Designed miniproteins, single chains, continued (5). Designs and how they scored, part 69

Each design is a single chain, and the fold is of that chain. pLDDT is the mean over its residues in the fold that is shown.

## One batch from the design tools (miniprotein)

Design m18380
Fold by ESMFold2-Fast:
Structure m18380 (fold): chain A 58 residues (1-58)
Amino acid sequence: PNVLEILEALKKLKEELNITDQELLDKLLAKDPTIIAKLKELGVDPDVALEFLKELSV
């Protein structure tokens, strides 16, 4: 998948839900069905998004 598309989808999700990167990561680790459904709707694999968020967390 395109890295830029994944990053853009994650930014849109954070803005829509008013959550941080850490909160989004925590929800994905918990297999939150709402977050998973929204990512799939945006054309992003939740597992790929999870890996990206782990790499971005410094």
Scores: mean pLDDT 77

Design m18381
Fold by ESMFold2-Fast:
Structure m18381 (fold): chain A 98 residues (1-98)
Amino acid sequence: SERDIAREYTVAAIRLAGLEFDVDVARRRAEAQGASPEVRALLDELEARVAELRALLAQMRAAINAGDYDTFRALLAQFRALEDEADRLLARLRALLS
């Protein structure tokens, strides 16, 4: 339903905002501790994933505005897969900062 689509979009947007916050916190911690080349590479990769997630959210919003719910569902699947990748990178980064 349109209500379910709107809810899924809102959840995706909230999850991205949380990820962006967590990445920013990890960056500040890395800067304070003196980032190794591996830590810098993981931060760069995480920032690239966050940028891709922002682009997917913008495309998802455009699909909703067009009433193209099939495109929305395909983009949401891509968003979830990319979010899982970002979560794994963030977990690895946090382990190096421990």
Scores: mean pLDDT 90

Design m18382
Fold by ESMFold2-Fast:
Structure m18382 (fold): chain A 93 residues (1-93)
Amino acid sequence: TLKERLQAQLVPKTDEDDELLRFCLGLARDLKLEEAVLICERLLEKPQVNPSLIATLKDDLVFLKESQESSAERYVASRLRVIGTVEDLKLLL
């Protein structure tokens, strides 16, 4: 499956593997894969992870968690967007 192929590519051994890992995480982020959260968390716990990659993994992890946990926050944000538009229309009248 796509998940198994991504997991096979998520163990960086060189700088070239680091770029491939970043590309694979970018795809997993765009596809909003739940498994990407667990993989990022596991990679951050490994002492073998490239230090320069840690910041990128943390940013991707935040994005993925916001995508999964924030159904309520997305609902509130969507509602605030609609309310803001209505208030803007009232100010233009």
Scores: mean pLDDT 54

Design m18383
Fold by ESMFold2-Fast:
Structure m18383 (fold): chain A 68 residues (1-68)
Amino acid sequence: SEEFDKIYQSFVKIKDPNQLADKVEEVFTNTPGVSEADAKAQSEIVKKTSDPVQRNAIIKGIAERLTA
């Protein structure tokens, strides 16, 4: 979907893991039905994932969740 592609591309453009984690927390915090605790948990997972392939898989799953 266009919404998925836009959100996913907005994440993959961010090269720094800390900035990516901050963006994930921001997007989840602004998403109806997501708790502040869930937003922080998703951000923390991104921040702790040092492997680029694993991190990309997590980001794809996040984009899917946000556009479901």
Scores: mean pLDDT 80

Design m18384
Fold by ESMFold2-Fast:
Parts: structure tokens; C-alpha cells; sequence
Structure m18384 (fold): chain A 99 residues (1-99)
């Protein structure tokens, strides 16, 4: 079971749409144009960021890679960023579990 980068990006977009305040800092980081939308340019930034977590380089995230992402999120010193990253990891793990 794996999640593609495209699926992971859609999970992030849905999370932001459902609770924008919960993902405010992550959204602001990826919203390069500050237009309030995550489009093609933001997806390229997202892919580059996630490629650092993709140990197999296959364009998908496994359970093991999501567990590594959770550990990276837990080591974040900014409490707000940590909470948002952990919330995102939770959404990704829930999506993976549906497969």
C-alpha cells in the first residue's frame, strides 16, 4: 500500500478546505503566489519537499516513509508547525489505510 505524491497533495488540499486554520502555516508555506490556491506551481514545490521523504524514489509514500515523516514532524521545534505536520501525517495514514 502506497500513496502517490498527487494523492498526498489532494489530501493536503482537502484538509485545508475542511479546516483552513488547522493548516495555516503549511498552506502559507506552499502558497507561493499568496493567491489562496494550491495549483501546479505549489504541487512542484510539494513534490520537491516530499522527495526528501521518499526513500525509494518511486514517487509514492509507503507506511515506513509515513512513519519516518511522523518522526520528523515530532522533532519540529515550532509547536504550531509540529501540530500541523502531525495532523497532515494523520490524514495521509488514514488515506493509506483506506487502500
Amino acid sequence: KTISYEEAFEVLKKGIEEDPEKFKKIFDFFDLDKDGKLGEEEYEVFKAWFSGLDTDGDGTLSQEELDQFEKVAESEEDEEVKEELLAFVKLLKEELAKK
Scores: mean pLDDT 71

Design m18385
Fold by ESMFold2-Fast:
Structure m18385 (fold): chain A 73 residues (1-73)
Amino acid sequence: MQLSDEEVERLAAEMRAATDEAIATLDPASLRAFAEGLRRFIEMAKTRSTPEQQARLDALMAELEARVAAAVA
């Protein structure tokens, strides 16, 4: 089924929280694997999303990838 805007908003909040926890607890190699997992999850979510929701998910992924990159620098 197609994702609702409310489900996309909830997923964004949960992905941000999971990323913060991963940065606090994981080593750099595990963080890179986590970021790859997030990317695959978001790509799957995009297949069930409207173009507007896909743009929001792309922005979220860019935000989370930048945050992980900063943590492993």
Scores: mean pLDDT 82

Design m18386
Fold by ESMFold2-Fast:
Structure m18386 (fold): chain A 73 residues (1-73)
Amino acid sequence: MDDIIAILEALLGVSPVAPTDDFFALGGDAVKARALVDVLNRRYGLDLPDDVVFDHPTPEALAAYIEALLAEK
């Protein structure tokens, strides 16, 4: 979770970001959502779909989704 928060703070230029803050409410858009997916894929060795942030728009929801994927590998 802390890693995802740090990535969001860097991408959006805002700090602090809370675990329950919505990515799009913080000023995120479709271009930044794609950039976030690219960073997460490189960091965790995953192949996340481009729309994952729309389904999981908070650091808490993204962390839970990624942790579930990593546990199944």
Scores: mean pLDDT 80

Design m18387
Fold by ESMFold2-Fast:
Structure m18387 (fold): chain A 100 residues (1-100)
Amino acid sequence: APKPLLSVEEARKLLEEAENKFLEGMRTGDKQKFEEAIKIFEELVDRLPVTSKMKERLQKLIEELKEAVEKGDFEKARETASQIFAQLHLAIHIQEAIEK
């Protein structure tokens, strides 16, 4: 079943949770924390009103992040996650601007 779209407040809260999980993974090396952050990124991509091009780009970045985490390349994981965060912040900002 299609999930309902996230509100700006819900999306920001999920993004903050993903950031906290990702930072914990970077600090501890716990791959489970990265996997938890990745699941939140996938939820945000599914439930934010993003363009098809933005969705495709985010999906590619998430796959790159999964590969970096699997390889233990935490520097690449950090760089890739920073791009995901930037694009998700932009998507939330666009949604907020449209709602006002």
Scores: mean pLDDT 85

Design m18388
Fold by ESMFold2-Fast:
Structure m18388 (fold): chain A 85 residues (1-85)
Amino acid sequence: KEREELLKEIADLLTELGRLMVEASQAMKNNDKEKLKEIIEKLEEVVDRLRELATQAPPRVQAFLDAVIAGVEKLIEELKKKLEE
């Protein structure tokens, strides 16, 4: 039960992450700095929750989540750089 709930939450967060990445691309194209700021905040919240869930996940899932988190953190840095311009 707990494992199924964990995997479901991870799947939901990955789905939200995909949505936020699409929104970030649109906001960058439109030069919408306020929207980019909101997206960065939401991406940071998703990363924090994924880190928490990764500590409870099986080793293979944890390694996958660590890779996803690293990719998202790089994206956040790129978006912050765009926002500072």
Scores: mean pLDDT 83

Design m18389
Fold by ESMFold2-Fast:
Structure m18389 (fold): chain A 73 residues (1-73)
Amino acid sequence: MSANGDGTIDFDEFITAVENLLGRPLSEAAKAALKELFKEADTDGDGTVSPETAEKFIRENFRRLHEIARKYT
């Protein structure tokens, strides 16, 4: 567990949240596709997003996340 005093979500934490939401592990191809979606949420390109931004993005893009996980299995 990394100490994150400001509560930001990095890509690995984002993948873990998506895997937990979908109830399944993601393949490397699915992770690569999700990295492009993470870049859409991370408009500043610093490699992190706020928990609020991550939750909102996951909720609004739930169908796309599910389709990516299914397509790249």
Scores: mean pLDDT 73

Design m18390
Fold by ESMFold2-Fast:
Structure m18390 (fold): chain A 78 residues (1-78)
Amino acid sequence: MERLERLRETTTRLAEEMVAAGVPRPLAIVLAVQAALAELGASREAILKAGQLVKEAVEKDPDLSTEKAAEIGYEAAE
């Protein structure tokens, strides 16, 4: 539970920072989830899988929240 809460918080912060730096929101969300998982010690394989699933989710729902994206990434990493 604590790890998922940290992932949601870190993903939201990183995505906002990336958007402020000029990264398109869909790409910022994917990169933020991957970076947040890396900070939590996820394997490179898990990070890549999570990034692919989050990208698919954002393509289906452009209004996908950073919190939901983090949850999808977390489930994919397990």
Scores: mean pLDDT 83

Design m18391
Fold by ESMFold2-Fast:
Structure m18391 (fold): chain A 75 residues (1-75)
Amino acid sequence: MYDEELERKIEEARRAVDAGDYERAIKILEEIIEKARKLGDEDTVLGAEAALALIRGDEAEIAEIRARIQERQAA
């Protein structure tokens, strides 16, 4: 489950958000989602999708992702 390249991308996205470079953060988060899906790391996919929704201000998408996370934790 641990992937060194995925961890680097996560840290790069965090730095972009900290710098206020949301356009760059969005692109990196999309790359994280694609890679995490290939690895079967659904927790990372959900986390990255939640971060994208927050940056975009999509409250409906945030609510949907939150529900999926809660469902997985209850299983």
Scores: mean pLDDT 76

Design m18392
Fold by ESMFold2-Fast:
Structure m18392 (fold): chain A 133 residues (1-133)
Amino acid sequence: NKVEELIKEAIEEIERLTEETIERIRKAKSSEEIRRLIGEWVANVSSLITNTARKLVELGASEEEVEKAVDELTEKGIEGIERLTETALEKGVPQSEVDQLRQQSIQFLNDSKEYSIKLAKELIEKKKKEQKQ
């Protein structure tokens, strides 16, 4: 199933990006560099979620299938944020800064989830209208 394969590949890519970013945080020389690395990771995962939703629609996935996939990818992203912020704490980033980064990063992924679902619904509706013309 191409839909299931695409979702699996997206989950594996989130896990790969998370491991890569953890190693970069461990080598980072400042709290500012760590914040930047987490921000880059959040932007990359957000883009991956949105691009995966778009590709699922092109494959003919239903609205329900896209919502479920975006939920699964967002949950994997939140797990990644927890691991990245734990590594930041171990590196000596202050607890207050890590708490703020975690909250902002989770909010960004949740906003990206909502956007990706809305985008997918619009693309499905457009595709249905084009097939009737």
Scores: mean pLDDT 90

Design m18393
Fold by ESMFold2-Fast:
Structure m18393 (fold): chain A 89 residues (1-89)
Amino acid sequence: MSVSVAVAGPEDKSVTATASLTVPAGSTVIATGTAYNAQGEVLKEAPQITQKAERAPSDTSSTVTISHTFTVENETGGEVVAVVRLRPA
């Protein structure tokens, strides 16, 4: 599993979190993403993404990088935290 966290400021309308996971070549990776307000409440969930790691004849492992961009409303002027998680399928 890989986890990435990105933080948006009080006036930001979007936040992008990018996570990377190294898996055996040809494996499938599942990505999930969630944005939280300063109170830890869920503001937005990204759709689940499944991505197959590419396989070349020389590759024993591959790194999958997935980004989620959240459009968020910052009601309290606090920070918005975006979390992206990658796991093997």
Scores: mean pLDDT 73

Design m18394
Fold by ESMFold2-Fast:
Structure m18394 (fold): chain A 88 residues (1-88)
Amino acid sequence: AVALEDALLAEAAEEVKKAAEGKSPEEQQRLIAEAMVAVADRMAAALPADSPLAQALRARAEALRRVLAGELSVAEAYAEAAARVEAL
């Protein structure tokens, strides 16, 4: 099993590939992060609410939202998401 972030990044990159064309690197990063949140929410909604995978997906989506809001660094967001999964 690979980090869930790698799978979300791959799906998000495909979804935003055309929309990110011609954008600055900073705008491309933001579009990818926003798409990762949307992908994680959709995947979690397709799973039972008590599924460990669904909870892991929601934790990643929340961490990425907080990074986008400027509330957390990327490192802090990943640490919080990992800790929330470990608490399950």
Scores: mean pLDDT 69

Design m18395
Fold by ESMFold2-Fast:
Structure m18395 (fold): chain A 63 residues (1-63)
Amino acid sequence: SSYLESLSPRARALVERALELRAQGKSLREIAEELLRSQGIEPTPVNVAVAVRELEEAFRVLE
């Protein structure tokens, strides 16, 4: 998909990691918590909710 090619290197790495976790059967919440933790961001309920919405949008574009 041309979408991955349009992302910054950091954003592309995060999306590729999210796709790997999705392939492993992880939930959107588990993926969000892992990506936040990998960025040094505390996985608070608010941060997780925002990350889940961003993941839902990214996955919709990749479908």
Scores: mean pLDDT 78

Design m18396
Fold by ESMFold2-Fast:
Structure m18396 (fold): chain A 95 residues (1-95)
Amino acid sequence: SKEEAIELLKELEETAEELVEAGEKGDILKVIGLSIRMIGILFQLEMLGYKEIAEKLKPLVNKLISAVLKGDLETARKALKELKDLIKEIIAELK
């Protein structure tokens, strides 16, 4: 449902913020776990019929995960901002 998609998008935003925080702390195991969770959220969006939304989010999710794993915190923070802005736009369109 639309309500389920909005909840998944909110969870994606929260998970992305936690990912950057874990990266800043050097918590590699938490970074891996949160990365898997973000990919899982995109898969759940696709299964709910929101494949186009998942495809729009995928490049920014991949950029964020890659930047955090490389320790490129400047790129990670920029990708997080872009992802949060895109999520906010998508939620507004779903209302």
Scores: mean pLDDT 90

Design m18397
Fold by ESMFold2-Fast:
Parts: C-alpha cells; sequence; structure tokens
Structure m18397 (fold): chain A 96 residues (1-96)
C-alpha cells in the first residue's frame, strides 16, 4: 500500500508540473513529458527508498524543504507539501 501511495504522490507532483507548463508546450511536447514522467515513477520509488535508506537522511531532506519554504512560490509550496508526504511514507516503511 505504501508503494502505491508513493506512486500516487509522484503522479500528483508530475500533474502540478504539467499544469505550470501546459500553456507553454505543444500538445505533442506535453504528451511526451507526461509519458516520460509516468514511465520513471516505479524506478523513482525504488531509487528514493535506496537513497533515503535511513531516518536521518529523511529528516535532513525534510529540514531542507522547511529551510527553503520562505523562498518558495505557491506552486513550489504545493510541490514541497507532496514531497513531505512522500518522505513521511518512506520513513514509516523504514520502521517496518
Amino acid sequence: SARKEMEKLLEELLKKREEKVKDKLTPEELEKLREEALAKIPGLVDELKETLSTEEKIEEALKEIEEERPSLNEDQLEQAEITEKMLELIKEELKK
């Protein structure tokens, strides 16, 4: 279940990025961006679990997001919130 929740959060993050650029890209470029991004999600979940293999590394990542928060625009804040949720899911998986 946690893996599926992480994949869903990554899909939400990708949708937020798509919304920001959709008016600047052609329909063909937008579709390619979407396909490439979705294809990477399973590998990204595995890579994140390998990279964030300790609670300390996850806490460092969360601290970096918090430190950057005052300089982020609204769209970046939404992306940061999704990232924080993903990091929390990885942290809970490490406890199992």
Scores: mean pLDDT 72

Design m18398
Fold by ESMFold2-Fast:
Structure m18398 (fold): chain A 71 residues (1-71)
Amino acid sequence: SSDFRQRAAAALYKQSQSDDVAGDPALRKGVLVAMGDVASGRITSQEQLDAALQDANVPQPYREAILADLA
């Protein structure tokens, strides 16, 4: 949904601007790829987002922070 897309994009953008993620090119790339897939409609649910972040090797604390911002 449009609401999911906006909230997910905002959560991913917020995390991409954190010092930890901004300082780690591989981690930042994983977050930005997921944000692009949310924007394009390839990721349309929280379950798909979590799976994509896991596939991109985004560590659990960052995944939990992103998903918490969707609640």
Scores: mean pLDDT 84

Design m18399
Fold by ESMFold2-Fast:
Structure m18399 (fold): chain A 100 residues (1-100)
Amino acid sequence: SKELLLQHHRNSEKAALQSLDDAIAGLDRNPALAEARDLALRARELLLKGTVDDFREGARLASRAASLAGEVDKSSKEIVNKLIGAALNLIGASFMRELL
């Protein structure tokens, strides 16, 4: 039903926002991760803008932020996992939004 799609969409958005906020807090602690942080902040802005294309671009940026963080700092596994989680939830939000 449309109501179930709306609920799944809201859950994916909330999960993506939480994962991005957690990742950004971690990225802020390491100046070497500044490029990954800027990508994560842009992904967050796109999430809040809320179109299907914004969610897809946000997922792409979150995935790129994860790759950069992992390459720059091998100890950033928790941050990388949060960014991957955000990307997956943004992809989920984009599919649910497209079906509404």
Scores: mean pLDDT 85

Design m18400
Fold by ESMFold2-Fast:
Structure m18400 (fold): chain A 75 residues (1-75)
Amino acid sequence: LKEEIKEKLKELLEKKGIKLSDETIDAIAEGLAKAVKEGKLEETIELGIKSALDQDLPELAEVLREVGKWLKEKL
C-alpha cells in the first residue's frame, strides 16, 4: 500500500509541477498508509489539506484531495 501511495503521489505532484524530496513523499505515503490501517484516512487528509493551505500551497492541497479520493475508491 505505501509504495502504491508513493507512486500515485509522484504522478500527481509531477502533473501539478510540485517538487518534493523523495524523503518527503515517502513520509507522506507512510503516514497515509498508517492512517488507512487505523481508519483515520479522512481526518489525516483533512489535516494535510489544512496544513498545505495555511502554507499557501493550494496545488499541494489539491494533490492531497485527489490521493485521498483515490484511496477511498481503492478501499
Scores: mean pLDDT 80

Design m18401
Fold by ESMFold2-Fast:
Structure m18401 (fold): chain A 68 residues (1-68)
Amino acid sequence: SMEGDLLLTRALILAAQGREEEAKALIEEGVRRGILTPEQLRGLARALEKEGRHELAAYARELADRLE
């Protein structure tokens, strides 16, 4: 969804700024609201890995697996 994509973009920006707890909370909110798909979460995880945010990337993958 457009709302989900916007939320993921915001999470990536927060993570890039070192605000990883805020990024994590935003991802959790998107999952709770049902606006994030497993595919979107895996896409986010790949982007986070490229930025060196390995722990947050692993968390996004874990959430994607739980949704499937």
Scores: mean pLDDT 85

Design m18402
Fold by ESMFold2-Fast:
Structure m18402 (fold): chain A 62 residues (1-62)
Amino acid sequence: GAAAASAATGAITKAVAELEKKYGPAEVVDASGSGGTGTAVVRAGGKEFTITADASGNVTIT
């Protein structure tokens, strides 16, 4: 539902902001999602991170 999709999107947005605060300017270079799970590829501080968020708002950064 919309709530699950919103939770994943919000979690990714917050993770991007945290990466930007820690490593410097962040750029979202790719993003995909389905129903309640989202994945974003972000560059910050000369590094590339993969952020995955689920419908429960859990975030994994690799």
Scores: mean pLDDT 77

Design m18403
Fold by ESMFold2-Fast:
Structure m18403 (fold): chain A 78 residues (1-78)
Amino acid sequence: ELEEDLRRFEEARERALELVENEDYEAIRSDPELRGALAALIRENEDEKLISALSKALGISKTEVRERIYGKKRKPLP
């Protein structure tokens, strides 16, 4: 069971990378598993391209993506 879950997660990571390369932001937005896999990849590699892709998929700023992924919320100053 745990090995099956790990394999599924690894496949989701590969799928998320393919969608980023194809600029298929709608597919990333529609699937929370793919968003989770992409967030995990960003956490490991801090890749600006992946941050930009998740920003576009969710319709939020790159700063907001970083805050969500790194587990700290910063309040925007006026």
Scores: mean pLDDT 72

Design m18404
Fold by ESMFold2-Fast:
Structure m18404 (fold): chain A 99 residues (1-99)
Amino acid sequence: SEELINELLKLIDETIEKISKSKTKEEIFEVVDETIGKLEELYKRAVKLGDTETSQLIGEVINEIRKTVSENIDSPVEEMKKKLIEMLEKIKSKLESFK
């Protein structure tokens, strides 16, 4: 589903911008929670459409976000931001290659 991939890419871009503007870990966690909620809604839509490839990609994005937060929970704010943005940009590049 090109439409769902385009919505996923837009959400990733919006999340990168919001994380870049975050000044505290609390603000980062709020952005992450909002993003995961939106990703779970996209996941449900992909499953309903029988789009297994897109649902798996969305699941991977959710898992990578959770993993990156967990691995950087004790890191300084700027390092957590950097690691999250780098991970999201890498995912974005992979998704764009499937268009």
Scores: mean pLDDT 88

Design m18405
Fold by ESMFold2-Fast:
Structure m18405 (fold): chain A 92 residues (1-92)
Amino acid sequence: AALDAALDAAEAAVRAAADRLPPEVVAALLAALEALRAGDIDAALAAEERLVALVRAASAAEQEAALETVGAVQAALGADPAAAEELNRLLA
């Protein structure tokens, strides 16, 4: 439950930034979070690789907004130690 709440907060951060990001970047971020929620590490890694490629092709302003959004997602996932521990176990 702790990880689900952290993922809900991370998803909210992505949606709050959606108007500053290419739609494909928003979709890739949401896909990564959904994969983590499902415990599908391969899907999460695939979404991350796609996100990196999309961000590299984006404008400087879109790259900056994407990095800020990723930072907000990481902050949401790390805010509860229980959620961070659940995520770490999933990745191990």
Scores: mean pLDDT 83

Design m18406
Fold by ESMFold2-Fast:
Structure m18406 (fold): chain A 80 residues (1-80)
Amino acid sequence: SMDESYARAVLAEALRLLGSPDPEDRAEGAGYVRYLAETHPAVVAANRAALLPRLEALLSDPDPRVREMAREALAAIGRL
């Protein structure tokens, strides 16, 4: 569906942002994952293997906002 295609595009962008040298981008990427876990849980569940190691790495990020957003994203995935 178009909605699912949109969700996949947002997830691809989130994965790019999670690897950004900019902490604002990394926090935004984790925020998108959290949002998608709530709105498109099947898309997030299907991509869990790609998301978990990236989000787990961000738990040790030097920026406290990035660490907080990664914790929230992981909690949201854990509820799926």
Scores: mean pLDDT 88

Design m18407
Fold by ESMFold2-Fast:
Structure m18407 (fold): chain A 90 residues (1-90)
Amino acid sequence: MREEELERLVEEAREELEKKAKEAGVSKEEVEEKKKKIFEEMKKLNPSLTEEEFETLLDAQLVGNMAMPLGYERALEWAEETRRLREARL
C-alpha cells in the first residue's frame, strides 16, 4: 500500500509538472536538456552517481517540491482523518 501510494504521488507529481511546463511554454526537450546538465554537474562532484540514483533523487524532489501542493493536501487529509479517529476513540 505505502509503496504504491508513493509511486502514485510520483506519477501525479510528474503529470502536474508536465501540465505546468506546458502552460509556461517550456518544451519537453528543454526539461531533458536541463536534467542532463544537472546530472553531468552532479557526476563531477560524485563520479559514482548512477543514472538510477539520479532518477531516485529527482523523484524525491518532485514529491517534495514540485508536487508539494498535492503531497501536502494528501498529508493533511491523512492527518485530519487520523485526528478524527483518535477523537472518536476517546
Scores: mean pLDDT 57

Design m18408
Fold by ESMFold2-Fast:
Structure m18408 (fold): chain A 135 residues (1-135)
Amino acid sequence: SSKRKNAIELLKKAKELLDKAGRLLSQAARLAEQLGPSASDVLELIRGAAGLTSRALEYTQKAIDLLEKGDPKAIEYTAKAIELTQEGLRLALEAARLAAALGPSASPVLRLLEEASRLLQEALNLLQKALDLLK
């Protein structure tokens, strides 16, 4: 009961961070699009990160729903949310690296990617902590 309640709390916090990261990635995509063709690789990586983040959020919500029902499948959904968040973070960090290489015009995109990456890392830490309580 206590471990399950703590896991639900961690998953809910992770979900909020994933939602916030997704919004920052969407904002970064809009700004990258405005930079034009020179930022096309950055834009594609941001879109990839945003899609993975959205899917991680869906799997996190499903894990919460399953845990509230006492369904052990919550472990599998939490593990999948971790995998999706790790890949989303990898793409966001690569997008940040390429945005930095574009120079000062891409600074607003870079700042949003750095913020989103911090939130994704925090969400990942919470998801991993929740999984540890569930196994």
Scores: mean pLDDT 94

Design m18409
Fold by ESMFold2-Fast:
Structure m18409 (fold): chain A 89 residues (1-89)
Amino acid sequence: DMQYSANQFQQQVDDITDNSNSNINNPSQSNQVYSQGNDAQGTQQLTQGMIDSYSDMSPQTQQQYQDTSQQASNTSNNSFSAYNSVSNS
């Protein structure tokens, strides 16, 4: 079920985003922020792969994958940016 998978990826990205935002202001959590950046980047690649591979998706489902992919990309970029600023000695 493509819609079920889209909902699962959206929930996953929401959880990663929430955890990253919770950790980015705490230098002791810099390793967690880095891990969350990697998780978001992986999710972005997977959701983009779904868009590219499944031409028969409904427009609504395709839009949800696009929105999820973009959120994951933004979360990854923000997480790595925060990690780089905090991990400097």
Scores: mean pLDDT 80

Design m18410
Fold by ESMFold2-Fast:
Structure m18410 (fold): chain A 64 residues (1-64)
Amino acid sequence: TSEERREQVRKTLVALYRAGQPVTSKRVGGLLGISEHTVNYHIAKLKAETGAESKAELVAKLAG
């Protein structure tokens, strides 16, 4: 489902952040086998859900 895919995007963003690796939509898409456009769609939804204004703020909020 779209919700399961969003959870995969969320987990991948946090994993890359904690590993000190670049958190880019292209990299997340490559790891999950989905398009950069699909990753950006889910990032936009996660930003709306968390009140984050940027991808960096979103990742920081998701990581705790």
Scores: mean pLDDT 83

Design m18411
Fold by ESMFold2-Fast:
Structure m18411 (fold): chain A 85 residues (1-85)
Amino acid sequence: SDEDVDRTVEQLEQILKDTEEQVEKLKKQGSSKSDILKVVEDGLKQMRKLADEALSRLSEEGRDKFEPVYGEFLIRLLDLRREVG
């Protein structure tokens, strides 16, 4: 349903925001590159797991709406990982 898509998108956006906020906090604290990368990898793992669960439950129309948004959020986390690296 559209509500299932919207809810999952909100959860993905929250993972992205939480990950970006944690990375910024760790950078300001002078944390190691390894510790910062762990936060990004944990965010990527959570995002992929949530997306996989959503894709297994969504209709074909729901997947068509969801996949582009998921792709955009995934690219943003991958870019964040590259910036930390």
Scores: mean pLDDT 88

Design m18412
Fold by ESMFold2-Fast:
Structure m18412 (fold): chain A 60 residues (1-60)
Amino acid sequence: SLAAEQQGSATRASGGTAKPEDVEPTPKGGEDAAYKYTATKDGAIQGALNSREANRQLGE
């Protein structure tokens, strides 16, 4: 498709910065790691939301 062609051309020019290896938000491969990460992430998200709420009222 034309969209894929344009994306390919732009990516080649930029050097492909959309690689998950460059940005690792989650462990690369690994079912066990993903499972543990999800459980830990849920707790971290809850804590982050509470901190964000307090920070909003503080001055942001």
Scores: mean pLDDT 47

Design m18413
Fold by ESMFold2-Fast:
Structure m18413 (fold): chain A 74 residues (1-74)
Amino acid sequence: MMKVKVSLASDASEQEKEVAINVMKAKAEEADKDYELEVYESKMTMKEMEEEMKKAILDLEEGKEIVEMKIVKE
């Protein structure tokens, strides 16, 4: 079972957050149908969120058991 941690930019719009979650869900399901998804909000920019999503997608394609987008709390 693959564990995917999605981190969303706190300054992103609700539509941008929804799109990001849906993209990550689709990519996780392609990698492992028994995936587990956890969603967090982070104090990061939309640009940082996009870069972290790109890295997470690469990790999913590599078949990593734990895929984590960076969580920024401060």
Scores: mean pLDDT 79

